Designed miniproteins, single chains, continued (5). Designs and how they scored, part 85

Each design is a single chain, and the fold is of that chain. pLDDT is the mean over its residues in the fold that is shown.

## One batch from the design tools (miniprotein)

Design m18952
Fold by ESMFold2-Fast:
Structure m18952 (fold): chain A 73 residues (1-73)
Amino acid sequence: AEDERRMRELRPKILEEAKKALPKELHPLLEEIADLIERGILADPAEREALRARLAALEAANRERLQAEAEKL
């Protein structure tokens, strides 16, 4: 249970650090990923699996864009 609370407290800080390192164009993607993770913590097992699949699909769909932006950093 403590891991859930710790993650909830750390997520905003991690997101803010990531936003400092990445261009504004990637901020909506970071926010969506953070939202999916947060929803997954509160979800039942079936919904959590669906959210995990959504997160994986989102990462796969944006993989080339993320790699291109990483080259610019």
Scores: mean pLDDT 70

Design m18953
Fold by ESMFold2-Fast:
Structure m18953 (fold): chain A 101 residues (1-101)
Amino acid sequence: MTPKEEILKVLDELYSKLIELAREHGADELVEQIKKLYDEAKKRIEQAKSLEEMYDVAREALGRIRDLVLQAFADQPELVLEVSRLIVEALKKIDEIYKKA
């Protein structure tokens, strides 16, 4: 797998899990917002010309999705903790991909 394919896979897995969480909690508008952010991030990564650019876009995308989902679940501390854990795990995987390339 190329670094680009590995980064896209990490983001796909994260966004899929976040979409499932949003659906389980009846947050249909949040599902659409998550899909939009993922589509934008995926397009930017596919157009990226360097590993550094892909890494920067991926980290920015993780920050944006974190802020969106944590704001949506602000009144639900257990979901805030779960979302934070998923995002930290995705960040670690992306950092490892960047270091190995």
Scores: mean pLDDT 84

Design m18954
Fold by ESMFold2-Fast:
Structure m18954 (fold): chain A 77 residues (1-77)
Amino acid sequence: MSAEEKALLAEVQRLAQEVAAAIEAGDYARLEELKAELVTKVRKLMEMLGVPKEEIDKEIAALTAYLEAQAQAARAA
């Protein structure tokens, strides 16, 4: 794994932790900002790893659906 791939993976991990913190805090506005950045970084990482576009699109759709469900649960609580 290249230094750039490791750096991007570390960024994705940090963003995932920030998303979890925003959900716990009920900060829906912050969560929406973090969701957009996380999706962008995950897509870039998958492209760098040579994942086919069709699989990237499926994984991103699953990730966005998961994050939307978490955001709705945070708002409802």
Scores: mean pLDDT 78

Design m18955
Fold by ESMFold2-Fast:
Structure m18955 (fold): chain A 96 residues (1-96)
Amino acid sequence: MITPEELRARAEGLRRSVDELQKKADELMKTANEEAKRYVEEAKQLIDETKQLIDEAMKAIDAGDVERARELLDRAVQSLHEAETLIKKAEELNKK
């Protein structure tokens, strides 16, 4: 059984990963060409969505809704992965 403490630890870990990815996106945006900028902008939207999902998951944990918290964190992981993929594409395009 997943405990609220384990879910909080997962949410905090995801928050750190999101913050690191946002820093990378912000730095890349400073030097990105026009095509790479499109992918960075899309990734930033997913980063914002991921932050909202993590915040909602923390609220669900505080409310004792463990199942909702798990679903929100699973969605946050998916959004973060999509954002990471877009940043990698932007990095590759920025080298051209």
Scores: mean pLDDT 86

Design m18956
Fold by ESMFold2-Fast:
Structure m18956 (fold): chain A 83 residues (1-83)
Amino acid sequence: GARIALSEEEKNENLDILKRAVEEVGKEFGLPQEVIDEILKFIEDAKKYAHPLATPAAIRQAIDLVREKGGEEFAEAVRERVK
């Protein structure tokens, strides 16, 4: 099917929402700053290097990283925050 083109601004807004959710929820869960920083670096790299059309894939990969580094409850809380 046809892909809907996202703008660079829409990509940055979606990734900034995710970045803010990770920072806020990570602090609420009392996660080590190093864990939060690793996830934030992934999101920042996506902002710099990913095409706007790759935004949904980048968000899914970031949530998978959140689950891997902080556990399932952390991942669910971040996912709920970004809905």
Scores: mean pLDDT 78

Design m18957
Fold by ESMFold2-Fast:
Structure m18957 (fold): chain A 85 residues (1-85)
Amino acid sequence: MELEEALERAERLLPEAKEVIERAVEEAAKDLPPEEQAALRKGMENAIEAVERVLELGRAGAEEPELRRAVLLLAPLMEELIEAA
């Protein structure tokens, strides 16, 4: 129940959280040198892909405690990120 609810919330919040992160990264990147802009954007892309993979593994039936913990933390983190934006 807790894991299922957290997964549903995270999946629902993901599109908005991605948009918030993308806007924040572009705002932060605009005053950086091109190499640092590329590194920041790549870091963002890698982080988003990692989150999407954790949610996919959770939906498929995550059995590892670390994956379950990550899923449980994602929705609160996304909510905090969206509220801060």
Scores: mean pLDDT 80

Design m18958
Fold by ESMFold2-Fast:
Structure m18958 (fold): chain A 59 residues (1-59)
Amino acid sequence: SERQEHAQELLRLSELSRRTSERLRRDYEEGKLPIGGQLGEDAQRLSDSLEESARRLLG
């Protein structure tokens, strides 16, 4: 169903945001980025929000 298709896309975006968060945090901790802690948190929050939205769509 279209509802399931939208939920699947949101879950895909959630996974991408999680991977971005992990990379930003790692690069910040390794000194490769002068700022990154807050950016990593922002990406993690986006991941969590997208996953929750997908769950709401599926009921």
Scores: mean pLDDT 84

Design m18959
Fold by ESMFold2-Fast:
Structure m18959 (fold): chain A 89 residues (1-89)
Amino acid sequence: SAKLREEIQKRVLEATALFIEGVALENFENNEVEGKRLYAEAYELYGEMELLQGNYEKAKEYYLKASDYYYEAGDYERGEELRKKAEEL
């Protein structure tokens, strides 16, 4: 549907922008923790995109990547939340 395509496109664009910003923060501004947090947010959005398409295995992979980056950024609560979401897929 048009609505589903719009929701997928929105998440892909937002995730891509967050990933690019994370790369800039980590590699050019030497802000590794903030870069990891943005990578986590990007992978979480990729996971949501895959769920919208019914791709449960790929969504699980992205949520686990997001969880790992949240842990690396020191956001243990959000990391645990994403790990649980992945385990329930």
Scores: mean pLDDT 85

Design m18960
Fold by ESMFold2-Fast:
Structure m18960 (fold): chain A 80 residues (1-80)
Amino acid sequence: DAARREAMRRAEEVGKRIKEAYLLYTEDEEKGKEELERALEEARRLIAEAYALDSEIGNEVAALIGKALKEAKEEAEKLL
């Protein structure tokens, strides 16, 4: 399933950007917040697109992004 593979690949990319934004936040709060807002908006669009394609794909994308967000926040808090 090409659509599922592409959605999951994009979700992994967005998850990495969220982690990078949180790390940037620990070094530069202003730039980190701006990058995080951009990454979260991209995540919202991707989740909505995935759910429009298939509810199961949407659930998988949302779960992957949610896990990445939680892990990124926890890791960043350890550095602050």
Scores: mean pLDDT 84

Design m18961
Fold by ESMFold2-Fast:
Order: structure tokens, then sequence, then C-alpha cells
Structure m18961 (fold): chain A 98 residues (1-98)
């Protein structure tokens, strides 16, 4: 991927996480989240580094909430990172046996 493509992928990932957190923590209706995503996707080519940074800060702010859904989202992130590490280690072990 180009650096620009990587930024767009990161933007979409952060938007998805933010939408889920707004829905789960604050009870934002799914329809509003979908409308917000549709609007943001139209503007993806106009995304600035500042907007990406602000989006990441907002996700981190919501993950810091003392709320069951925020704690669950944080645990999922940690579990996914650990699972990826275990997969990488297992692949390395299998390659060494070949």
Amino acid sequence: MTEEDEKKVRFLQLLAELGELYRDIFGVPEEKVRQWFAEAKKRIDEMTDEQLEELEKEVERLLSYDHPRARTARAIRESMEEAKKKVDEKIQQLLEKL
C-alpha cells in the first residue's frame, strides 16, 4: 500500500471503532452512526493528518471511560494484539522445522 492508502485504511478503522463506542457507550442510534460513516467516506480524500490524530485521540478518550463497553473494547484490542503475536511466533516455529 502507498502511505496515502495506509492513512485512508487507518481513518476507516478509527471511524468504525468510534462509531461502535458511541453506539455502545452513549446509545447513539445505529442509523445516525451509518449516516455519519457515509458522510465521512465522502470526505476521505480530503482527510488531513490533523483529523486523523483527533479521531485517534477521541477513540483513546472513549476507551479510557470507566464503562463496561469501553473495558470490553480495550480487552478485545489487547487480545487481538496477543493473538497476532502468537500466530507470528507459530509461523516462525513452523518455518524453522522445514
Scores: mean pLDDT 72

Design m18962
Fold by ESMFold2-Fast:
Structure m18962 (fold): chain A 77 residues (1-77)
Amino acid sequence: GNLPLGSQEESDEVIAQVSELRDRLKEVLSDGEARSLTLGVLYPALTAAISGYSEAARQALDSLQDLIDRVEKKKEE
C-alpha cells in the first residue's frame, strides 16, 4: 500500500499479546465474560494488527489488560 502501516515486528508483538490476554481472560473471568471481551476487544484488535493498524490494536489491548487487572484485584479482595 501507499500509506505507512505499523511494522511487521509491531504486528507480531500485538498478535503475541492477544494470545497472552486471551489466556488471562479465561483464568480471571467467567466463560461468558471472557467470550464477550474476546469477541468485543481481542478479535477486533487482532484484525487491526493483521491489517497493519498496530498502534490502534495496542491501545485496545492495553485497555483490556487494565480491565483484567482491575477485575482480578476485585476478585482477590
Scores: mean pLDDT 75

Design m18963
Fold by ESMFold2-Fast:
Structure m18963 (fold): chain A 85 residues (1-85)
Amino acid sequence: MLVLSSEENAHQIGLFKDYIDGYKTQASQETDPEKKKKLEDLIKEIEKLVDEAEKAVREGNNEKATEYIEKIRKKIKEADDIVSS
């Protein structure tokens, strides 16, 4: 696993926040209640992981921040699969 620098981790976190805003918009427009709930639940999980990643970056723990970044990427893929289905 490649450990990202503090600057690289911070940049990725910024991108994920933009993705979260996009998913919130998609969830607000979703007419299928099951898809809407799954997307909203994933958004909450991603937001929690983003907060943990930001904390790790602030504490200088780049290894832990990178681990959270990888978890966030997996959750984002799950969210993309929901919005594309």
Scores: mean pLDDT 83

Design m18964
Fold by ESMFold2-Fast:
Structure m18964 (fold): chain A 95 residues (1-95)
Amino acid sequence: MKEIAEKDLEAAKRGVDEFERSLPEVIAQAEKLAAEGKRDEALQLLSNYTTAAHLLRVAARWAGEQAGKLEEADEIVARTDRIVKELQALDDKIR
């Protein structure tokens, strides 16, 4: 059990690392879509990424609890919360 949970936590860490790397491009693409009058497409893009970030947050919390690595899980959760906050700020601006 712990070994599987540790692998899941590592997968969640890789996921958040990848999300943070792609976030500037996602923000730029959403802003471009909004500027071109494609508001619904911009909001859908932000919504899809927010959903993915929430799923990653849930996975990290569960894996951290099962692996006994709550501090590591809390850092991943904090990083996903920062991503969601940035996505939500742009969503609110486009609305």
Scores: mean pLDDT 84

Design m18965
Fold by ESMFold2-Fast:
Structure m18965 (fold): chain A 105 residues (1-105)
Amino acid sequence: IKEKYDEIKKLAAEMGLSLLETIGLLLAFAEDPSTLDVLVARVPEEHREVAERLKELLLSLSGEEVLEIIRLLVEEARKQGLLDDEAVAAVEAALERVRARLAAA
């Protein structure tokens, strides 16, 4: 998981995404994988190759791996002071909703 986590962070940073924007993207992807097609279509030309690589990497992940990576990103953002306890609780609630839906499928 660490290798995949590090690669996702690297690709997101190459696209100019902040840590919080990366968390938002992964939450959106976990709810609707078609979010990745919109991402690729909307990035500037110079970021398209990186966006395609990120899309392929994310599509290779299991649901459990996606949730684990989001949790790692949230913990890093919390340590950097980017998320307060209320924001962390809101993200944890979103993760539980996604987890419940994946378990029902």
Scores: mean pLDDT 75

Design m18966
Fold by ESMFold2-Fast:
Structure m18966 (fold): chain A 89 residues (1-89)
Amino acid sequence: SELERELEELERRKKELREENPEIYEILEVVEKLKEGKISEEEAIEKVTKILLETGKMSEEEAREAAKTMVEDALKIKELEELLKKLAE
């Protein structure tokens, strides 16, 4: 139940981020591809960094740091999903 609550909280935060910052829709697509194993963590960071730079709102350093945070959050969600699948077995 604790893991289920954490997963629900993460999904709620994802929805709030979309509503507060529409620019992260593209970022979330990159993150989903990472979770699906379609791209590497390094490639995901580079793609997210590029998306953030295209907004013109931050420096390259800031974009890269933000991209790392987003990618790390996605991997944490994936780990929680994998744990829930194991518990369901």
Scores: mean pLDDT 76

Design m18967
Fold by ESMFold2-Fast:
Structure m18967 (fold): chain A 60 residues (1-60)
Amino acid sequence: EEIERVEKEIDELEKAFLDYLATQGGLLNLPVPREFVERVQKEIEELKEKKRKLEEELEK
């Protein structure tokens, strides 16, 4: 189902993002750009919104 695909995309993006934060901000002690964090968070939110709409369509 499309919902399963979107959920996989969210999971993969969240994992990549957390790995990036752990490496850049944690391990390397490098600044993490706020703009980058904001963009990734927005992309995750958009994917979650897409999942919500797909679930809503199944309920209608």
Scores: mean pLDDT 76

Design m18968
Fold by ESMFold2-Fast:
Structure m18968 (fold): chain A 56 residues (1-56)
Amino acid sequence: SEEEAYKEMLEQVRAAAENPELIEKVKDYLKSMQKTGFGKAAEKALEELERLLAER
């Protein structure tokens, strides 16, 4: 479901916040997900990643 996909995306975002080496991999993953039926969830997850990185 879209809710489950979004939760998985948020877990990746949290992992990237804890380990900066994962940021590029997570961005690539989310960009690939934007081309699927979960594109809205992926866009929102990318915005959340950018927000967390800006607040550090």
Scores: mean pLDDT 80

Design m18969
Fold by ESMFold2-Fast:
Structure m18969 (fold): chain A 95 residues (1-95)
Amino acid sequence: SSMREEMKRLVEEAAEETIKKIREEESNEYIRKQLIDEVKNLRDMLLDWVNTLSPEETVKLTGILVNNWERLKSVSSIILEGLRDLLRRMQELLS
């Protein structure tokens, strides 16, 4: 569906924007590599959700992930903010 295609685009754009921010803000090469790898793994997982689940279920699971990660002090603020922005855009698409 066009909605699934738009969701896939939102996921890919959010991942690219988050990686760009990590490259600009993280000066430590090892941490930067780890964070970029985490974003790529998240992108692949979210793309699988978009391809296999309904748009509504994808938004619901993304919301659960955001809520769970907001409670974890060790989660990168850059990655969490990128995921929150993605969730907002997905919710707007369904409205």
Scores: mean pLDDT 86

Design m18970
Fold by ESMFold2-Fast:
Structure m18970 (fold): chain A 70 residues (1-70)
Amino acid sequence: GAGEEAARRAAAEGRAGGAAASWDAYQLTKQGKPEEGREAGLRGAEQLRAGGDDANAEAAFEGSKAAYEG
């Protein structure tokens, strides 16, 4: 139904946004902004979780943590 399609689209957008945010976090870290990179990664994880994709959200969160720790 329409609700299923809306939910699936929101989840896909969340995953795409989370992936883009994770890439942006990596770029920020490379530019000497590890704190901003960490924050971008955490926001990406939040987007994935809001989209109902807990597994990828967990992976994004761990990636953000690793980038911050060096």
Scores: mean pLDDT 69

Design m18971
Fold by ESMFold2-Fast:
Structure m18971 (fold): chain A 84 residues (1-84)
Amino acid sequence: MPALVVTPELRAAGAEAEAALAAGDEEALLAALRDIVVGLADVAAAAGLPAEEAAAIREAARAARSRAEVEEAYRRLVEAAAAL
C-alpha cells in the first residue's frame, strides 16, 4: 500500500488537534485541522499531485472557517490523490 511520510509539521498539527479536542476548544481544533490538510496536500504534491492542484487545496484549507469547509478541502485532496 502507498505510505505517506509524516512530516514534523503534520505531527505538530496532530498534537494541537488532540490538545484542542481534550480542551473542547473548537477554534483551536479548526486551526489544527486546517494545518493537517495543508500538510497532507504538501505530502500529496511530493507523491505526484500537480503543484497547482496542491496549491488550490492548501488555499481552500487556509480559507476555511468551519469544519465543513475543511472537510470539503480534505475530500478534494482525497479525490485528487486517488487519481495518482
Scores: mean pLDDT 77

Design m18972
Fold by ESMFold2-Fast:
Structure m18972 (fold): chain A 63 residues (1-63)
Amino acid sequence: SLEELAAEQLARATGLPLEEAREIVEMAKNGASVEEIAERIHERSGLPRSRAEGIAAGLVKLM
């Protein structure tokens, strides 16, 4: 599914476990903003906010 593909790509991009990536994908599916998703990615993965924002924008576009 699109959600599974998104979660797998997010896990690969962030180094997060697939289960955590699925939670973030669910946020995007439920209408969370790029800023909210980027914050969660930054918080969970430790990636710089600017990198997390790029990933979040791609995820929101996919959903």
Scores: mean pLDDT 86

Design m18973
Fold by ESMFold2-Fast:
Parts: C-alpha cells; sequence; structure tokens
Structure m18973 (fold): chain A 69 residues (1-69)
C-alpha cells in the first residue's frame, strides 16, 4: 500500500542518516523500502540478492544495505 511504503521509506531514510550518516534521496529511500518489503514478503531470500537489488538503486543504497548486514 502507498501509505505503508511511504512510512517505511521515511524510517529507512532516518535510520540511514542517524545510524550511518548516509543521506538518501526520496527516490532512493522509496526504492529501498520496496526492496525491504520484498525481503519481508520472502521474494528476496539471500543477502547477495538484497545487495544486488540495492546496488541497482544507487551506491548509497548499497552502502546502507552493506552496513545493515
Amino acid sequence: MEEELKELAEKIRQYAKDVFGIELTDEEARALAEIVKDVQEGKITSKEEFLERAAKVSPKAKEVVEKML
């Protein structure tokens, strides 16, 4: 749902900034939220796939996922 993705994107953006000092754009945070939702739904089942999906978004999104893992 659009509202859930928006809330998840805001949480990811805040977490990346506060914990890692990485500032994600709204587009990067939204794309990463969709990837995180796919992980939660079992559509992404490996660390390698999660990193590859994040890398396709941006280098910053990949760095956030690498630091989370």
Scores: mean pLDDT 80

Design m18974
Fold by ESMFold2-Fast:
Structure m18974 (fold): chain A 119 residues (1-119)
Amino acid sequence: LVASVRAMADGLEATDPGVAEVARRLAELAEAGASAREIGEATIELLRELGVDEKVIRAVERMVERAVAAGLPSGATALALSVVIAAVTSSTAKEMSDEFLEAVLAAARRGAAEDAAAA
C-alpha cells in the first residue's frame, strides 16, 4: 500500500506537485507506523499550511473519521487520504459525496486485506 501511495505521488508530480508532496509525506508517516488518527491530524495541518481550499480539508476530515472508525492500518489510511486529496483538488464540486468516500474506504480496506494476506 505504501508503494501504491508513492506510485500515485510520482504520477501526480507533473500535474500537481503540491498533492504529490502531500502523498509522499503520507507514505513516510505510514512507513513510520503512524496511526490513522496521527496521519489524519498531520495531513490536515499540512493542508492548512499550504492554504488549500476548505472543501479539501472538510473531505479529508470526513475520510479520517471513517478511517479511524474502521480501524484502517497506516498504509491503507495514507492511500485513502491521498486519493481523496487528489480527487477534491481536481474537482469543481463544493463537497465530496458520502458515496465517493465510502467507495474509497472500501477500496482501502480491500488493499489492506490483500497486503496482510501477502505477509
Scores: mean pLDDT 73

Design m18975
Fold by ESMFold2-Fast:
Structure m18975 (fold): chain A 96 residues (1-96)
Amino acid sequence: GASREEETFALEDAAGRPLATVHLTVETEGDRHTLTLTVTGPDGATATATIETDDLAAALRAFFETLVRQLEAGAPLADAVAAAEAAARAATPPAP
């Protein structure tokens, strides 16, 4: 059957400064995972990413690594989330 998990993460830079809060919802059906990530910046701005993947760990790693890098570089929240979403999709290569 389908399963659903929810989790909230606080993201910080290397100095411990708050970057964003992420609310993650994972919906699983068979081998397919649908991720919904709502990212809230320290000023209250919000952006949402949706990712479909069969490799949950690879998608989440690429998303958070890219998001933190973009936010630390001073990218706007919407641009950082869009880049992170694209990186997460690219982390799950198409089947041969």
Scores: mean pLDDT 81

Design m18976
Fold by ESMFold2-Fast:
Structure m18976 (fold): chain A 78 residues (1-78)
Amino acid sequence: KKEEAIEKMKKLAAEKLEGTPDGDILLALLVSALEELRDKFEPKDLPIEENFKLFLDLAVEEGVLTPALKERLIKALS
């Protein structure tokens, strides 16, 4: 389910961003982007990490996140 995928992405992000530099700010930006793009984001039947990459690509395409923020989030979530 779409809502389940989004909630899992939020949980994974919170866990990975805990204790990272600006982790609270990055998490807030990611959550805001997920909510803004909720209707446009179509999760696939893929591991949650792959859905994260798909989402970040969409967020950059829609102008919600910059390419620099996408790279920073990918690095922090790895």
Scores: mean pLDDT 79

Design m18977
Fold by ESMFold2-Fast:
Structure m18977 (fold): chain A 75 residues (1-75)
Amino acid sequence: DLEEAARRLSERYDLPLGSARRLLRGSDLSVDELGELYDQMRELVKQLSAASKAGDDEEVQRILDQLRELSLRLR
């Protein structure tokens, strides 16, 4: 079930549900396989949170661009 898998990803990696659904729809990867890819992306997610808290809009945009690139790679 895509919705169940998306909720597990969202909860485990603190992702918006829409982002988790998009990743699962665009990829034949399991939750565990996506988790391994997300280990590479976790640093970006943490950096995004820290930059957002600091009000560093330039850093936020840089990180969002990198996340978008990785999203395209998952096709």
Scores: mean pLDDT 70

Design m18978
Fold by ESMFold2-Fast:
Structure m18978 (fold): chain A 90 residues (1-90)
Amino acid sequence: SVDELLDAMRKRLAKLAEEILRELEEKEPELTDEVRKIMEAVLADPFNKNALIEGTEFASRLRDPELSIRVGSMLTLLEMFNWELKKEER
């Protein structure tokens, strides 16, 4: 069901976001607040296209390539999830 899919996605994304935010505080403290705000917006509403676009653009500007990959992966998962939800509603 959509509700079960939402719960599973939220748990995965929450764990990934916590790990990413922890590393941001250590490696890129000046960017932490901006990335935190974007991630919170994306986690709160996966249908928020503006947050997804801003997050993707921001991920490409991160200095740490592993951190950039993790942020990009989270955003890709959210985009795929949004696409699957649109299919089920049609």
Scores: mean pLDDT 65

Design m18979
Fold by ESMFold2-Fast:
Structure m18979 (fold): chain A 78 residues (1-78)
Amino acid sequence: IREMVREAIRLLSMGLSQDEVAEILAKKFGISLRTAREIVSTSQKSLGDTMKSHPDAPPGDRVDLAVDKATAAIKKKL
């Protein structure tokens, strides 16, 4: 789960759409497209929340915070 979230945040930060990222995750990790869309949607929200709350944090720390937050949310939902 954490690796899937990290990959989603990486691809989203590169400017890929949520649909493109979901397809990449589904193919790479062998998960359903539905599950991939849930991961991508949660990761996008977490990334946005982290940017708003910690705009001055180093880029690596912001990514790790977003990954941890999204991973916790996904584990609670799944």
Scores: mean pLDDT 74

Design m18980
Fold by ESMFold2-Fast:
Structure m18980 (fold): chain A 73 residues (1-73)
Amino acid sequence: SEMERAKEIKEKAQKLVEEGVSLPELIEMLKKNPEDEFLREAVALAASRLVAEGADEEEVEELAKVLLEIEKK
């Protein structure tokens, strides 16, 4: 089931973010594996948490650029 797969991806992504992998590290991993849904979800979760914590504008802008370039492929 796609819904069960999405839940598994979200749970694994949450665990990776909770283990302390930084957003820049997740972005570098995603650049190497652009099709990896698990890394995409982890990046989205980490970015959401940084925005909630008042992250720097430059880091959020760089993330948006990387995600747009990955989606254009």
Scores: mean pLDDT 72

Design m18981
Fold by ESMFold2-Fast:
Structure m18981 (fold): chain A 77 residues (1-77)
Amino acid sequence: MEREKERRELAREIAAKLLGSTLRALLEELGREDAEAIGEEAEEAFKDESTPLEKLTEFGKLLEEALIEVVKKREEE
């Protein structure tokens, strides 16, 4: 079923782009110069079906840490 594969690929691509752009935005807010590179790496990792769960977990932890630091920064403002 070609359409089911297309649907999954499209959904994964959209999710990957959203996650990568969100991570990039959070890291940019924190003043990290590697924000763009990390965001792109995350997008590619989430887009690739063969990416190990461990790698996805690493990006999840980074996203959580970045969000916590952004919240702290805005509270301290």
Scores: mean pLDDT 78

Design m18982
Fold by ESMFold2-Fast:
Formats: structure tokens, C-alpha cells, sequence
Structure m18982 (fold): chain A 91 residues (1-91)
């Protein structure tokens, strides 16, 4: 159970890191976007640790099920999000 929660939250963090890095690449000449991405990436480890502790304290079968559903949807959400970011830059 603990390892499962840590894995699910780590997968969510990995997705967020990838979207943030892609955003940085798309807006390479925008210093505000670079600063915002740097700040966001720096905050992810602490946010992950807080999320894991909160989940451990309030863990129910329903919460675990919802977390699994969210993580399972990430590959499709990731592809759509990255495609939308690329399209926005091209327009």
C-alpha cells in the first residue's frame, strides 16, 4: 500500500515535470515562463512529500481508487496536453 501510493504520486510528478519542461522549450525566449517553470519544478518534491503524507493519514479504498484512475488517464492527458502546447506555439 505505501509503495503503491508513492508510485502513483511519483508518476503524477513525472507527468507534471514533462509538461513543465515542454512548456519551457516552447517559450524559450520568455523569461517569465522560464522563471515560472523553474519555481514550479523546485516546488514539486515538497508538494509530492506533502501529498504522500496527507494520503497516508486519510487513506480509504475510494481515495486509492480515484488516485489510480487519475494516474491511469495521464498517458492520454499527457499526449493531448503536449500537442495543445505545440499547436499554441505554432499558431
Amino acid sequence: MKEEIEKLVEELEAFLREVAEETRALFADDPQVQEDVDRFLASLPASRDKAIEKLKKNLTEEVLKKLKEIVASLPAEREATLAALAAALAA
Scores: mean pLDDT 71

Design m18983
Fold by ESMFold2-Fast:
Structure m18983 (fold): chain A 65 residues (1-65)
Amino acid sequence: MKKLGAVAGDTEEARARAAELLRELQGVDEVVQGLTERGKETYEKAKALAEEEGAELVATGAPPV
């Protein structure tokens, strides 16, 4: 709404705003990518620990509720 097209030089304001939005979008995309990689790391570490503990972990009695 603010005067982006009101006078000569508005191009600089529009460009600055576009750059700001691009930074936000890039940040969101990187967070999403990071979450995926973090999930894989956590899964691999959990799997390695499960292999070491193996049978000890299986001695649980709690049902899957």
Scores: mean pLDDT 57

Design m18984
Fold by ESMFold2-Fast:
Structure m18984 (fold): chain A 59 residues (1-59)
Amino acid sequence: LDLEKIYEELKKKFPEANIKKVELRGGVLVIYTENPEKAVEAVKYLIEKYGIQADFRKA
């Protein structure tokens, strides 16, 4: 999994989420966001595209 590539992709596709960091924790892809309400679509996108568990946390 290329976390840097995922981070850049999410910044371009979901700029309103204001994503600060992407991290893999125990098989779950966690995105750190300043706007959690705007991050829901980013989480769905990651689950659908990569077939992994994803979640968000407030930065």
Scores: mean pLDDT 81

Design m18985
Fold by ESMFold2-Fast:
Structure m18985 (fold): chain A 85 residues (1-85)
Amino acid sequence: MKKITVTVRVPAEHAVRAASRLAKAAMDIGDGVLDFSVRVEGDTVTLTAIVKEEFAEEAYQKLSDAAREVAREFGGSYEVKIEDL
């Protein structure tokens, strides 16, 4: 299994909307995502997803695209990492 961590920094007033969009992106991946969580801490939104190895590349791409769009829309920054469990 792989763990994908998405971190987005946006103005605090947009953080909940950013979190909602990241959660939707994880849900839209479907059965490849075994579990996910989203945390909002001020201006920082963190999504963690546990994915099946065969879906890891697709999930990483989709979550990276979502993070990039959220950062662009709300005037922030994003980072995505993937690691083995």
Scores: mean pLDDT 87

Design m18986
Fold by ESMFold2-Fast:
Structure m18986 (fold): chain A 74 residues (1-74)
Amino acid sequence: MSPAERARALLEEARRLLEEAERETDPQKKISLLDQAQDLLVRARLLAERHDDAETLAETDKLIAELQELVKKF
């Protein structure tokens, strides 16, 4: 699996976790989902930076912004 494919897989998983967190009503579970999404986004960003993948880096930054907005509303 290429680094770009791995980074995109991490972004897809992070997006699913963020969508699940938005629907989650239990605060403890919501925090856990957000923490997991943040970890995946950090890993995806590092892979994108190492391989100069500007498209994946931009997608990662967009999801990080969405995560930050969810945390502010919490």
Scores: mean pLDDT 83

